# Designs tried in a protein design run: designed miniproteins, single chains, continued (4). Part 4

Each design is a single chain, and the fold is of that chain. pLDDT is the mean over its residues in the fold that is shown.

## One batch from the design tools (miniprotein)

Design m12115
Fold by ESMFold2-Fast:
Structure m12115 (fold): chain A 75 residues (1-75)
Amino acid sequence: DEELREALLRAAEGLRRDPDNEEVREESVRLIAEASGLSREDAELVVEAIRTALRAGVPLERAVEAGLRLARDLK
């Protein structure tokens, strides 16, 4: 829901600024797992989907929407 969307936005902002930073990646996985209730492995899939979209030049809001859909599909 909105809490998950906010967590995804915060994660996407961090990943956009520093996509190869392991601490940013780990924090993003934690935030998404906590907000969604997903396993760590599923949260990692969501983080990788967002990173892939951002690397491809997808706008931040679009990457967040893709992550939100994937997180819901994994529940």
Scores: mean pLDDT 83

Design m12116
Fold by ESMFold2-Fast:
Structure m12116 (fold): chain A 63 residues (1-63)
Amino acid sequence: GKLVGVGAGSTEEEARRAAELGLEQGADEGIVLPGATQAEALAVAEELRAQGHLAGVVGTGES
């Protein structure tokens, strides 16, 4: 599987920057989840891990 960075933030820009940071840190792919909570981002990462990928949450700009 691939290493996936799940970028979450209260805005699309924050989520996109979080995903970009994941890519800079060595992730193969970034997923952008605007408006997602940390729990929702973790659920996406867990689904990706179940599919055979390495996945982690990068950034959660929810306030």
Scores: mean pLDDT 75

Design m12117
Fold by ESMFold2-Fast:
Structure m12117 (fold): chain A 86 residues (1-86)
Amino acid sequence: MKVTETIKNATSEDIEFMKQLATQEREEGKNATLTVSGDTVTLTIENASTETAIALALRAIGLSLEGENASVEISGDTLTITVDRS
């Protein structure tokens, strides 16, 4: 499935996590794109595994429980996650 995660007002740890994940996914032959623009980081994985999609959704739920604004949306074969730490 396709997974797109956007983190607004991202921490250095968020950016590092997303860079590491993008590198790992590319090494596994996945089509992963990372864009960093100021404090906004966006990761898109075109062919993510179900395991990766579930893990990212659970991470977003964890951030929501920590008081961050997080949303998870599933539409067809696309998972969209948005986090705003502001």
Scores: mean pLDDT 85

Design m12118
Fold by ESMFold2-Fast:
Structure m12118 (fold): chain A 74 residues (1-74)
Amino acid sequence: MEAKIEAVRRALTERLRREFPHLSDEQIEAIVDLLTSLRDNREIIETLREELGLSDEEVLRIAELYTEAVEASP
């Protein structure tokens, strides 16, 4: 289980760095930690908007990248 989560974290980190090159490594790590640790989609969306200052469009794109990372590591 942990090995699969680590693969998802790695895939998501690389995708976020590619799509959002303006984000720092610290911000990317925070996004990855949030998406892999919180289970409630509402709480994830709210935290991304409020604490990381991301727009609705950026939050939607990050959700798509997370789905792609999960699908790459079945």
Scores: mean pLDDT 75

Design m12120
Fold by ESMFold2-Fast:
Structure m12120 (fold): chain A 100 residues (1-100)
Amino acid sequence: FEEKKKKLLELVEEAEEKLKKAKTEKEAIEIMGELLREIINTVEELIEEGVKPSEIRKLVEEVFEKLKELAATLPKEVKEKVLKLLEEAKKQIEEMIKRY
């Protein structure tokens, strides 16, 4: 599970680099959407592996803090849409963790 934590942080860094190369609002939204899907899938895997809810929450908070920083670097229109995606993804993850 430490390897999955490292993988998530690497995915965030990869998304940051892809966002710098994105030429359109649509590309930026798709990059963030893909990253959020991978984060949700990884959280589901951590739950299945029996990782403690507190450890998963700590990792999620760390990752989302970085995602909020990424969102802050985006143009206003894209930022608003990305923040909405972050809100929905975090809600989904919190619901998954509550099942413990």
Scores: mean pLDDT 78

Design m12121
Fold by ESMFold2-Fast:
Structure m12121 (fold): chain A 62 residues (1-62)
Amino acid sequence: SAEDVEAARRVAEAARRAAEEGDVSTAKSQLHEAQRILAESDDPEARRYAEEGIRWAREGGA
């Protein structure tokens, strides 16, 4: 859904910023949110952004 895509996009953006700033706490919380989106959404676009969020969160120390 558009709502799921918007949520996943914001997670990916927040995870990327956390990685750039070295904010491990935010990276960990965004990893959890991205994993929740992957578990709950069948929207391919939302899932793609959630996967991007996971990659950035792990680079940020999650």
Scores: mean pLDDT 87

Design m12122
Fold by ESMFold2-Fast:
Structure m12122 (fold): chain A 103 residues (1-103)
Amino acid sequence: MIEEIKKELEEEVLKALKEFVDEETAKQLVELAKNEDWAGIDKLIEEAKLSPIVKETIKRIIDIYRKTLEEIEKSDPEEARLIAEESIALIRMEVWVTKLALK
């Protein structure tokens, strides 16, 4: 149950990141986030030559993902589902707001 929630969250994070970076970069960012490799994340974002707004959005999405993983690991499955749903909504909002800023 919790593993299924983690997988659904990961898929939504990948979808959000793919709005701004290619699939390989999005997958690498997710793996670095799982390993708490913040230096690797910063390097990958800088190498992608993204606008400042997009860099900040990616960092916020990754921060939401990391905090959500920590919360769901200490939660029961029902609480984990609600936490993941709230975080997915926040991630979708970050994508939407950023796309409005990028015209």
Scores: mean pLDDT 85

Design m12123
Fold by ESMFold2-Fast:
Structure m12123 (fold): chain A 60 residues (1-60)
Amino acid sequence: SMEEEIEKFAEELVELKEKGVSGIELGEKASEYAKKKKLNDEEIELLTEKAVEIEEKRAA
């Protein structure tokens, strides 16, 4: 499902950040993904929420 794909992509973004990929590059990847998949506002919000949730849990 799109929700599952978004969650997996959010996890990939967090993993890239942990490997030292810059915030600018991560933002570019997220924007390209949203454009390619034609994410609606709800799906973009879900991607952001999942990425923040994963990042905060892993940063603790």
Scores: mean pLDDT 81

Design m12124
Fold by ESMFold2-Fast:
Structure m12124 (fold): chain A 67 residues (1-67)
Amino acid sequence: SVEEKIEELIEKAREAVEQGKLGEAQQHLSEAGRLAVENGLLTPEILRRLGEVSHLILEQLKKEEAE
């Protein structure tokens, strides 16, 4: 389903952050958000999950800037 695809992309984005692949993480997160909007699935739950990964990307970027 599209919902499963969105969750898969969010998980791939999280894994990419853990690997330091921030560009890939942003791409997966962007695609997940696009699918959510296009299919009317931008729910509070999906927004929260997208926000969590977005926060992880920001935190990783700040660590690289500080170190």
Scores: mean pLDDT 82

Design m12125
Fold by ESMFold2-Fast:
Structure m12125 (fold): chain A 94 residues (1-94)
Amino acid sequence: MEEIRQKANELAKEGKLDEAVELYGQGARQAFDEGRIDEAIRLVKEAASLAKDPVKQMAALMHAITAAVEYELGNRDAARKHLDAAIEIAKEGV
């Protein structure tokens, strides 16, 4: 967790926001696949926070929240689709 955050923060400081979002996205997908949903959602929210477009930032956050809800309901395919959507929207917003 900390290593992904440190590397992504360094990329963001260098102005490499797209690379930072991609790194958070990769970490979130790995955490989701390993059943670490709280970590996956946290990483996606950090990716969303890098979006410069406030509409895209909000959309990414809404998809992240929906992914967490779907996961708790046992709808893992829906949860993964919303997680992926949040990451892609965040990447478009930087």
Scores: mean pLDDT 84

Design m12126
Fold by ESMFold2-Fast:
Structure m12126 (fold): chain A 63 residues (1-63)
Amino acid sequence: MSMTQQRLQESEQESRELAEPLEPVSRQASEEAKAIPDGQEAAEYKGQVVGKKLKELKEEKEK
């Protein structure tokens, strides 16, 4: 295996582990973003909400 393939597998595994707890947060952020008329601001808002939850999940996993 190449080192690149090993990194991709690790990233995919992490994404799978975080997908379930992130899904409801992503959906809620999408609904809240619908109230934002600017598409760029809506996308940034979604990214911030999901990003914050992702950091919390990473901290929880580290415990």
Scores: mean pLDDT 69

Design m12127
Fold by ESMFold2-Fast:
Structure m12127 (fold): chain A 76 residues (1-76)
Amino acid sequence: PPALELKKTLVLRSSTLTPAELAGLALDLHRAGVQILGLSTEPGRLTVFGKSGEVTIEGESREELLEKALAAVKAQ
């Protein structure tokens, strides 16, 4: 399947994810075929940069955020 391009910046937020889990989430997105050209990690936040605009997704687990992020990327 073709690589999934980010049209909008994804802001993935969780109060429970550690920096290691956020790094794992970024790897999960890459393995799922999401084209990651730039990212930023902060406590409780992973930002994956897109071309324009922003979508904020919140979740409590790495799996929940991955599913929501992939749904958002595929729907755009």
Scores: mean pLDDT 80

Design m12128
Fold by ESMFold2-Fast:
Structure m12128 (fold): chain A 73 residues (1-73)
Amino acid sequence: PSFPVYDENKHKLGTYTLGKPISTLKPTNEIAKGKMYKVIFKDGSTVYIPASISVADLIAFMKDQDAVGVSGI
């Protein structure tokens, strides 16, 4: 899967690709548009991703990035 990823303030971090850690991405001044999933990591940090992605892409992202929870569904 490939889609834009946004920080906790909804600023774009970049484009996610499978196997690339989101920790390599840096915040930009581009603000998220539309509905978002809020993805939660084990350290309590969060990112936003578009709610328009498939459930399969959401599951693949969460497994690839070791996420523990999701809200906004």
Scores: mean pLDDT 79

Design m12129
Fold by ESMFold2-Fast:
Structure m12129 (fold): chain A 65 residues (1-65)
Amino acid sequence: MEEKKKEALEKLEELKKQGVFESVELKDDTIYVTVKIESVTSYAARAILAIGIGIEAGYKVVIKE
């Protein structure tokens, strides 16, 4: 599933460039995504998006503030 993992990382990096995430970092099999709390709804939506993309590709996901 290496291709899916690569595509997931590229998608997360693109979303970071669009300002959806503040940072995206890969360590081993874990993706660390930083989301600033602007509102509860915005934070929840962005966190769920990051988790969905990462987990679907076989990564563990950690959301940081």
Scores: mean pLDDT 78

Design m12130
Fold by ESMFold2-Fast:
Structure m12130 (fold): chain A 70 residues (1-70)
Amino acid sequence: MEEKLEEIRRELAERFDPEVAELKYEGLRFQAEQAARLAERGSLSPEELAAWEAEARALEARIAAAEAAA
């Protein structure tokens, strides 16, 4: 998992500005961590799911702001 994420990070750095690439990498890492948590536990509580959705939405907003600023 980490090795594949590092490879993706390198590809993002080639295609995007460093700030945008780093935010996109944070988003992918966040998704991978949540997927691993779901795989281990089988499910998330409604509170955990809501927190995950809020964090994902915040990351999307940060990526959009960085892209607009670039």
Scores: mean pLDDT 71

Design m12131
Fold by ESMFold2-Fast:
Structure m12131 (fold): chain A 115 residues (1-115)
Amino acid sequence: MEEAERLINEAREYVDKTVELLKQAIEAAMKDREKGLELGRQAAGYSTKALDLAERVAELGHKEAAREVLQYLIDKFRELRKEAEELSKKHPNARIAAGLADALVAQAEETLERI
């Protein structure tokens, strides 16, 4: 695999890990808001790693591939945000995950504008 392809695959894995942690944060927040927030912070950390990898792909001259990774992240987080918002109608603590997903989309959109 070329270096850019490897970084793209790693970035996508971190996006998927972020989504999984946010789903776990929603479940945890229903029982313990503090645990939900901690899982949300871990998710934000993995999202930051995905953004850093996308920027690295852009630095290697693969700006279009980097944009595709950022769009993948935005699409996944928008999907999760909708799920969390619908769930929040029955479980108000799910709003925490919806708010975090919105913040992560904003960070990805800012990165997309920068490259």
Scores: mean pLDDT 82

Design m12132
Fold by ESMFold2-Fast:
Structure m12132 (fold): chain A 56 residues (1-56)
Amino acid sequence: SAADLARARAALARAEAVLRTSTDPVIRKVAGHELRELAAEHPELRAEIDRLLELV
């Protein structure tokens, strides 16, 4: 649904912010895990998520 996709995009934005601002390896690992789960649930976001996973 549009609401599910909006929530997914919000989660993607939060994970991106973490990967660009945090130097904590545990927090970064958690963000990477969340991005992989998000890609499985929303394959339409896969290309953007794969780009962000290069930062991990």
Scores: mean pLDDT 83

Design m12133
Fold by ESMFold2-Fast:
Structure m12133 (fold): chain A 89 residues (1-89)
Amino acid sequence: DYEKKVEEYEKKIEEDPNDAEAWAKLGLYLRKLGKYEEARKYFDKAEELAKKDPKQYGYLYEMMGEEFESRGDLASAAASYRKAAKIFE
């Protein structure tokens, strides 16, 4: 239930607005719900926060890659893994 996951991570952001992982997870689940414009805003927020910790940012994109891979979206998985690799450059 992606709506339930959105609620879960919205709650986490209320508790810790600097949790880049929670912002990225919100974006991921909103994208799964077809809310692409809102998802982009949350990913942008996660990126701004994660610039202070590139390792955390890389792990977020690895996690996204795993999720896309698990549903057979190999192109999105590859794009997420490439972004993670680039963050560590």
Scores: mean pLDDT 77

Design m12134
Fold by ESMFold2-Fast:
Structure m12134 (fold): chain A 60 residues (1-60)
Amino acid sequence: AMAAARKLARELREFLESHGLEEEAERATQELLDMARQGASVEDLIRAAARMAEEALAKL
């Protein structure tokens, strides 16, 4: 779970930073890692990452 969470957080960070959303990238990365530490499944982490990306892009 943690290895998948780190990879997903890294990909999400790079994606959001490419759109100028550096603060959102930092928050999303931290949220995903916190979810993984609390025992979230890989599927839950993927859904959370997708939701966070969608919410961040909606602010553009």
Scores: mean pLDDT 79

Design m12135
Fold by ESMFold2-Fast:
Structure m12135 (fold): chain A 88 residues (1-88)
Amino acid sequence: MEEEKELDKFVEEARKIAESKGLKFVGPIIVRDDEKLVSLAGTSERGVTLEVVLEKEIPGKRVIALAAKGANVTDEQVERTLEGNRAL
C-alpha cells in the first residue's frame, strides 16, 4: 500500500540522519495531532536520551522517528520506551 512505501522511505531517511549524528536509530512512531511525546525527547532514568530525528505529516496523522543518545544504550531500554508509546 501507499502508506507502507512512504513509511519505508521515512525509516531509511531517519536511519541515515541518526547515523550522521552518531545516534542509535530506534524506529518510527505514529502520533495523533492532539498528542505530545515530550517524555521521549528527554533523559530517561537510565541515562538514555531520545531525540526526534525526522518528522513527516500524512493525512490525519504525524510520523516521527526516534534515535537514542547515551552510554551503553540497550535494546531492552529502547523496546520499553517504544512499548509505552505504541498506543499513539
Scores: mean pLDDT 62

Design m12136
Fold by ESMFold2-Fast:
Structure m12136 (fold): chain A 100 residues (1-100)
Amino acid sequence: SEAEREAAWRAAAVEVAERLRERYLELLEEEGASEEVIEEARKRLEEILERLRAARSRQEVLAALGEMTELAAEVLSEPAYSRLLAELSELVQAANARLA
């Protein structure tokens, strides 16, 4: 029961992160970022997702998600950064409702 809930929570976190990655890359393209900037962001996001998928604790998952938002703050301008954070909030709320 508890192990199944933890597995479901980690699976939901991975799904949130994968959707956030897709939206991050779309926002970079919308801002007119160069192909080189998009490729570098894609590689960095892939590394973060690998760490998130390998995570064995909630703390490690939250750390990887934190790295994604830090990367967004570095690379995205406003209003794209605020839009990404709003979408993250919606995805987290949906995942919490699903896990309840």
Scores: mean pLDDT 81

Design m12137
Fold by ESMFold2-Fast:
Structure m12137 (fold): chain A 60 residues (1-60)
Amino acid sequence: SEEIEKLLKQAREAALKAAAEGNYDKASEAVRLIQQGEEAYKQGDYEKAKELYEQAVKAG
């Protein structure tokens, strides 16, 4: 869905921003959550993917 695609974009931007600021712990956590969300999306669990991407945005 467009909402999930937007959240994934925001999550990736949050991870990049954290890395650029030297917050590697935050960047690593955001990347981990993005990877888990992508796996959930591939399995058809769109609600779980959305939750994980939202957590990634907050982590970065």
Scores: mean pLDDT 86

Design m12138
Fold by ESMFold2-Fast:
Structure m12138 (fold): chain A 72 residues (1-72)
Amino acid sequence: MSIDELPEELKESIRKAVEEAAKTGKPQYSDPFPREYALAATQLAQRLAQGKGLTAYVVPDGDKYRIRVEPA
């Protein structure tokens, strides 16, 4: 699945997590998503984090996953 195929609400959730992590210097999480979005969501989060001194990776959340964004 490509980044363009992600739901817009999930993309917005990831952008919000990156912006909040940049503002607070603390770990932030996206909204939860199913396994099929994990790779594309991680790629989007890493691209958004790259210029902000942040790192992003996928974490399990029950039967779903979230992106965690934190200072590198």
Scores: mean pLDDT 84

Design m12139
Fold by ESMFold2-Fast:
Structure m12139 (fold): chain A 62 residues (1-62)
Amino acid sequence: ATAAREAALAEIGRLYREAQEKNLSVDEVRKRLEEIRARYPEIASVTVREVDGKIVVDVELA
């Protein structure tokens, strides 16, 4: 079986790329990360911030 942590990180990576391509707001990225976190208990915490007009996501795994 594939490690659930890898699946969670892949999902977050896809969201990060979409956020850059579609210029998603920090609030929209937070909402989607909450949905991902609800499906992946391997995600202990996520923090979303904006630096120089770019979305930065910090992920802590359990």
Scores: mean pLDDT 76

Design m12140
Fold by ESMFold2-Fast:
Order: structure tokens, then C-alpha cells, then sequence
Structure m12140 (fold): chain A 57 residues (1-57)
């Protein structure tokens, strides 16, 4: 589901940041879109939420 994909994306970003790695939203979203069968609109929604979360840090 979209919520599961969002949670996995957020977890991947948090793990990468904890490890001092830089990751591309595009790379994470592309992998999750393939894994969860997301539409372009759903991918855009997740990207927007991830960008908002990133701006809080």
C-alpha cells in the first residue's frame, strides 16, 4: 500500500542518515514504485511527504 511504501522510504532515509550516507529520493522512490506497483501520482505523494519530513530536520 502507499502507507507501507512511505514507511519503508522513511526508514531507508533514516538509516542512511544515521550511517552518514547521502541518498537520492529518486533512487528510493524508483525502487519502491517497482516493489509496490505505485502510480506516478502515488510516487509524487510519497516524494512530497519525504521532502516535508526532511525539511523538519
Amino acid sequence: SLEEAYREALERLEKARAEGKQVSFDDILDELAKKYGLTDEQVAEIARRLAEEASRR
Scores: mean pLDDT 77

Design m12141
Fold by ESMFold2-Fast:
Order: structure tokens, then C-alpha cells, then sequence
Structure m12141 (fold): chain A 92 residues (1-92)
């Protein structure tokens, strides 16, 4: 989806502007993020917001190693995936 690709580019750009190293992979309605944060406070804040997605109809798996967080987020459909990417962009 061109719209999803554009949202991912915006997300990566915002992450870079905020000192976050971000890798993104999309497969179907599943979003994989690998994010390295400049501070523990920012990592914790981001993790809490992703947990919030898990309470709001998404499937969320989080793995943390040092300052790096890996998230696997599965949406019900492409529209919900777009919504998740937009919400994630607000967390960084």
C-alpha cells in the first residue's frame, strides 16, 4: 500500500528527528518495529503506549534488550494497521 509506505517513511523521519534509531517491517497486517532510544524514560513511555494498543484491539508483543525495544503489532485489517502507525508516530 502506497499510503502505508508513506506513513512508514513519516514515522522513520520523526524517529530520526527525535534521536530514535528505527527499523520497520510490514507483512500483511503485521508491523514489526526495532527501536533504539536515547533515554530509558522515552523507551518506557513508548512501551506503555504500545501496551495501550494491545488494550484497543491490536495484538502486541514486546521484547526489550538494553535501550532497544522490538515490537510486533498485528491489526485486524489494513485500515487498523494505518491507524496503529499514525498512533505510534504520536508516541515518538
Amino acid sequence: SEEIEKLVEELKRKAKENGIELEVKIEGTTLELVATFPSVERLIAFALQLIGLGLDGYEVELKIEGMTLKAVITAENEEKLKEAIERIKEFI
Scores: mean pLDDT 89

Design m12142
Fold by ESMFold2-Fast:
Structure m12142 (fold): chain A 88 residues (1-88)
Amino acid sequence: MVEERRRELTREVERLAKEAAEAFLAGDAERGRELLEEAERLAREAVAELSADPTVSQEELEATVRAMLEAARRALEPVAEVIERQLA
């Protein structure tokens, strides 16, 4: 079911984004970048997979993309503040 797949993908993106945020907060920018690249790759593969599935509607695809983006945004919020503070 597409809703289950959306939840699975959202959880994985959130996990990777949280790990990236933790790495940046710990000063490990290289690990943080690698984890963000993995999250982006997962999201791209997920979009390709769902786009190829004829049972997935455009609305379901958009909802999945939106859920993944919101999860990543929330997880990365602490990193944005740290980066801004460090560069200011």
Scores: mean pLDDT 76

Design m12143
Fold by ESMFold2-Fast:
Structure m12143 (fold): chain A 74 residues (1-74)
Amino acid sequence: SLEEIEKLYQENLEKIDADIDDPEVRELAKSMVKAAYNRAKSLVEENGDYETAKRILENAYEAAIQAAKDAVAQ
């Protein structure tokens, strides 16, 4: 359900807060996870594909952390 997708998004935000000490990396990672959440919601609204939407969010955490670290390093 959409509620499950929102829960996964919140869990990703909590992990970022717990695992990232650098506030700039943390804020950037959160913005990237929010973008993934918005894409997941749009997918559900377009075709009801909850399974793909969940997968997007499940993968978003690791991708966001790596991308945020890379962006701050440049």
Scores: mean pLDDT 80

Design m12144
Fold by ESMFold2-Fast:
Structure m12144 (fold): chain A 66 residues (1-66)
Amino acid sequence: GSAEEAERIARAAREAAERGDAAGVATKSWQGKLLGVVTDEAAARAIAAARAGDARGGYELLMEGL
């Protein structure tokens, strides 16, 4: 994945987290993993936190692997 794709995923995930949209954070974490712009470990942790309803925590975990 490109730096531009990473920035786009990071922005969308941040905006989802600011809305409390945990499903949106999970979706962007999966997209980041599929694009190869986030590590598998960070994506898995972010998705787990988001599925537990922690949109902000999910975003922060995603950013560790971008």
Scores: mean pLDDT 87

Design m12145
Fold by ESMFold2-Fast:
Structure m12145 (fold): chain A 99 residues (1-99)
Amino acid sequence: SMEELKKLTEEERKKLALEYLNKGVQAYIDGDYEKAVEYFKKAIELDPNFAEAYYLMGVAYLKLGKYDEAIEYFQKAIELDPNFDEAKELLEKAREMKK
């Protein structure tokens, strides 16, 4: 953890995590999946309970053909939000693509 990050309130960290999530989504839309992964990783570092950030990390790894990483991040998204149906669907797809 950066010393600056330790001084942020939980609410400020969650707001910054959402800003990085939005940057990652823009990189994904632009087809820069590696850059999207970097932004989603920053979102997760700021808010480790951000289920959507884990889900989008998995989506970006699917586009990169990194099925083991995609499976791991979809599983983490589902662990944080057991009703995350989109993550469950793409987890099954990622497992099929790995076989």
Scores: mean pLDDT 88

Design m12146
Fold by ESMFold2-Fast:
Structure m12146 (fold): chain A 84 residues (1-84)
Amino acid sequence: MKEDMEKAKKVKEYGDKAVEAMEKAGASKEVIEELKKLIQKAVDALLAGDREEAKKLLQEAKELAEKAGVKEAAELIEKAIEAV
């Protein structure tokens, strides 16, 4: 629906910015690909109307960014979670 599409767009925007922050910080290719996968799954969950699954996937993405030590990426993913 329109609301879920707008939420998905915001999640994708913040997610893409988080990926860019991870790349700029020199995170490993494997970590970056895992983050991209989690963001895409969260977007897909929102488009399917599953907001709780989307939040869970974004929480996993935030944990991944925090473990990688990239505070900017973690903050961007937190904004994505708030957009759900």
Scores: mean pLDDT 85

Design m12147
Fold by ESMFold2-Fast:
Structure m12147 (fold): chain A 83 residues (1-83)
Amino acid sequence: SPRDRVDSMRSRVDTLLNNRDSYSDQQMRDEYNRIMSDINQVMQDAQDQKDYDTFQDAQRVGSNATLVLYSHINNRPANPSPV
């Protein structure tokens, strides 16, 4: 169950990475926030069950999601349109 959720979140992070150039900043942040909320819940469940392997896997997926978001933000054009 928590492991299946980690695998699902890995797939969502891969989707986020693949859509990095096509998603808007808002879409990237919305998906990132959803992924991080799910990761936080899985990490809490894994910690309660003393499943440190699943906890570490979830933490790793969260770190990867954060890296994808930062790469999207940092690779933006020097003169973005104001919104």
Scores: mean pLDDT 78

Design m12148
Fold by ESMFold2-Fast:
Structure m12148 (fold): chain A 88 residues (1-88)
Amino acid sequence: TENPIMRELLEEEIEAALHRMQVAVEKNLPGGDKELLKRALEELIREAEEAIKLAKEAEKEGVPGAKKLLKTAEEVLKDAKEELKKLE
């Protein structure tokens, strides 16, 4: 990355995206209402998809943590989609 300020901002966005996904995962704890769980899974899917987009852009810029975010977000997206399908 040519711009060190942009690299720092992307690193902060990666950390924020990981935190948002973790919060969304915690909202999906077993024992809740089915409709609340469905909404939480849909939110988690959106957060994971946004994190994948951010991770791909950050990886292109050579930002540390981008590859970890991409792998984590892809795993979260897969798991959330599988859980949502069970609630269909």
Scores: mean pLDDT 71

Design m12149
Fold by ESMFold2-Fast:
Structure m12149 (fold): chain A 57 residues (1-57)
Amino acid sequence: SDQEKAERLKAGIEKVMEEKNPVKLRIALKELEENKHLFDEEEYEKLKERIEQLLSE
């Protein structure tokens, strides 16, 4: 289901954010943007901001 797909993608993105690898973070951002339709606007913006913040460090 879309919910299960969203949860798996979110878990993967959260793991990548913990690793703080810039290459993986850029891939995670692209995957998040390509799957924007799976997330609530608030959750999408929070995940996007967190990835972008880590990429700016």
Scores: mean pLDDT 81

Design m12150
Fold by ESMFold2-Fast:
Structure m12150 (fold): chain A 58 residues (1-58)
Amino acid sequence: SKAEAEARIPELKARVAANPEDAEALFELARALFEIGRYEEANEYLDKAMELLKKEAE
């Protein structure tokens, strides 16, 4: 789980870099960072995802 989270982080960061408004990728990245104990980084990506959801209308 933790090793899998570490392996996924570079891929998720690349996905976020390609599409900064991908709320799903931002949440997955935040979750992976949380699993490896990078709480400050996780909170930054979580805040970005929450702001996107607040502004998205469906």
Scores: mean pLDDT 80

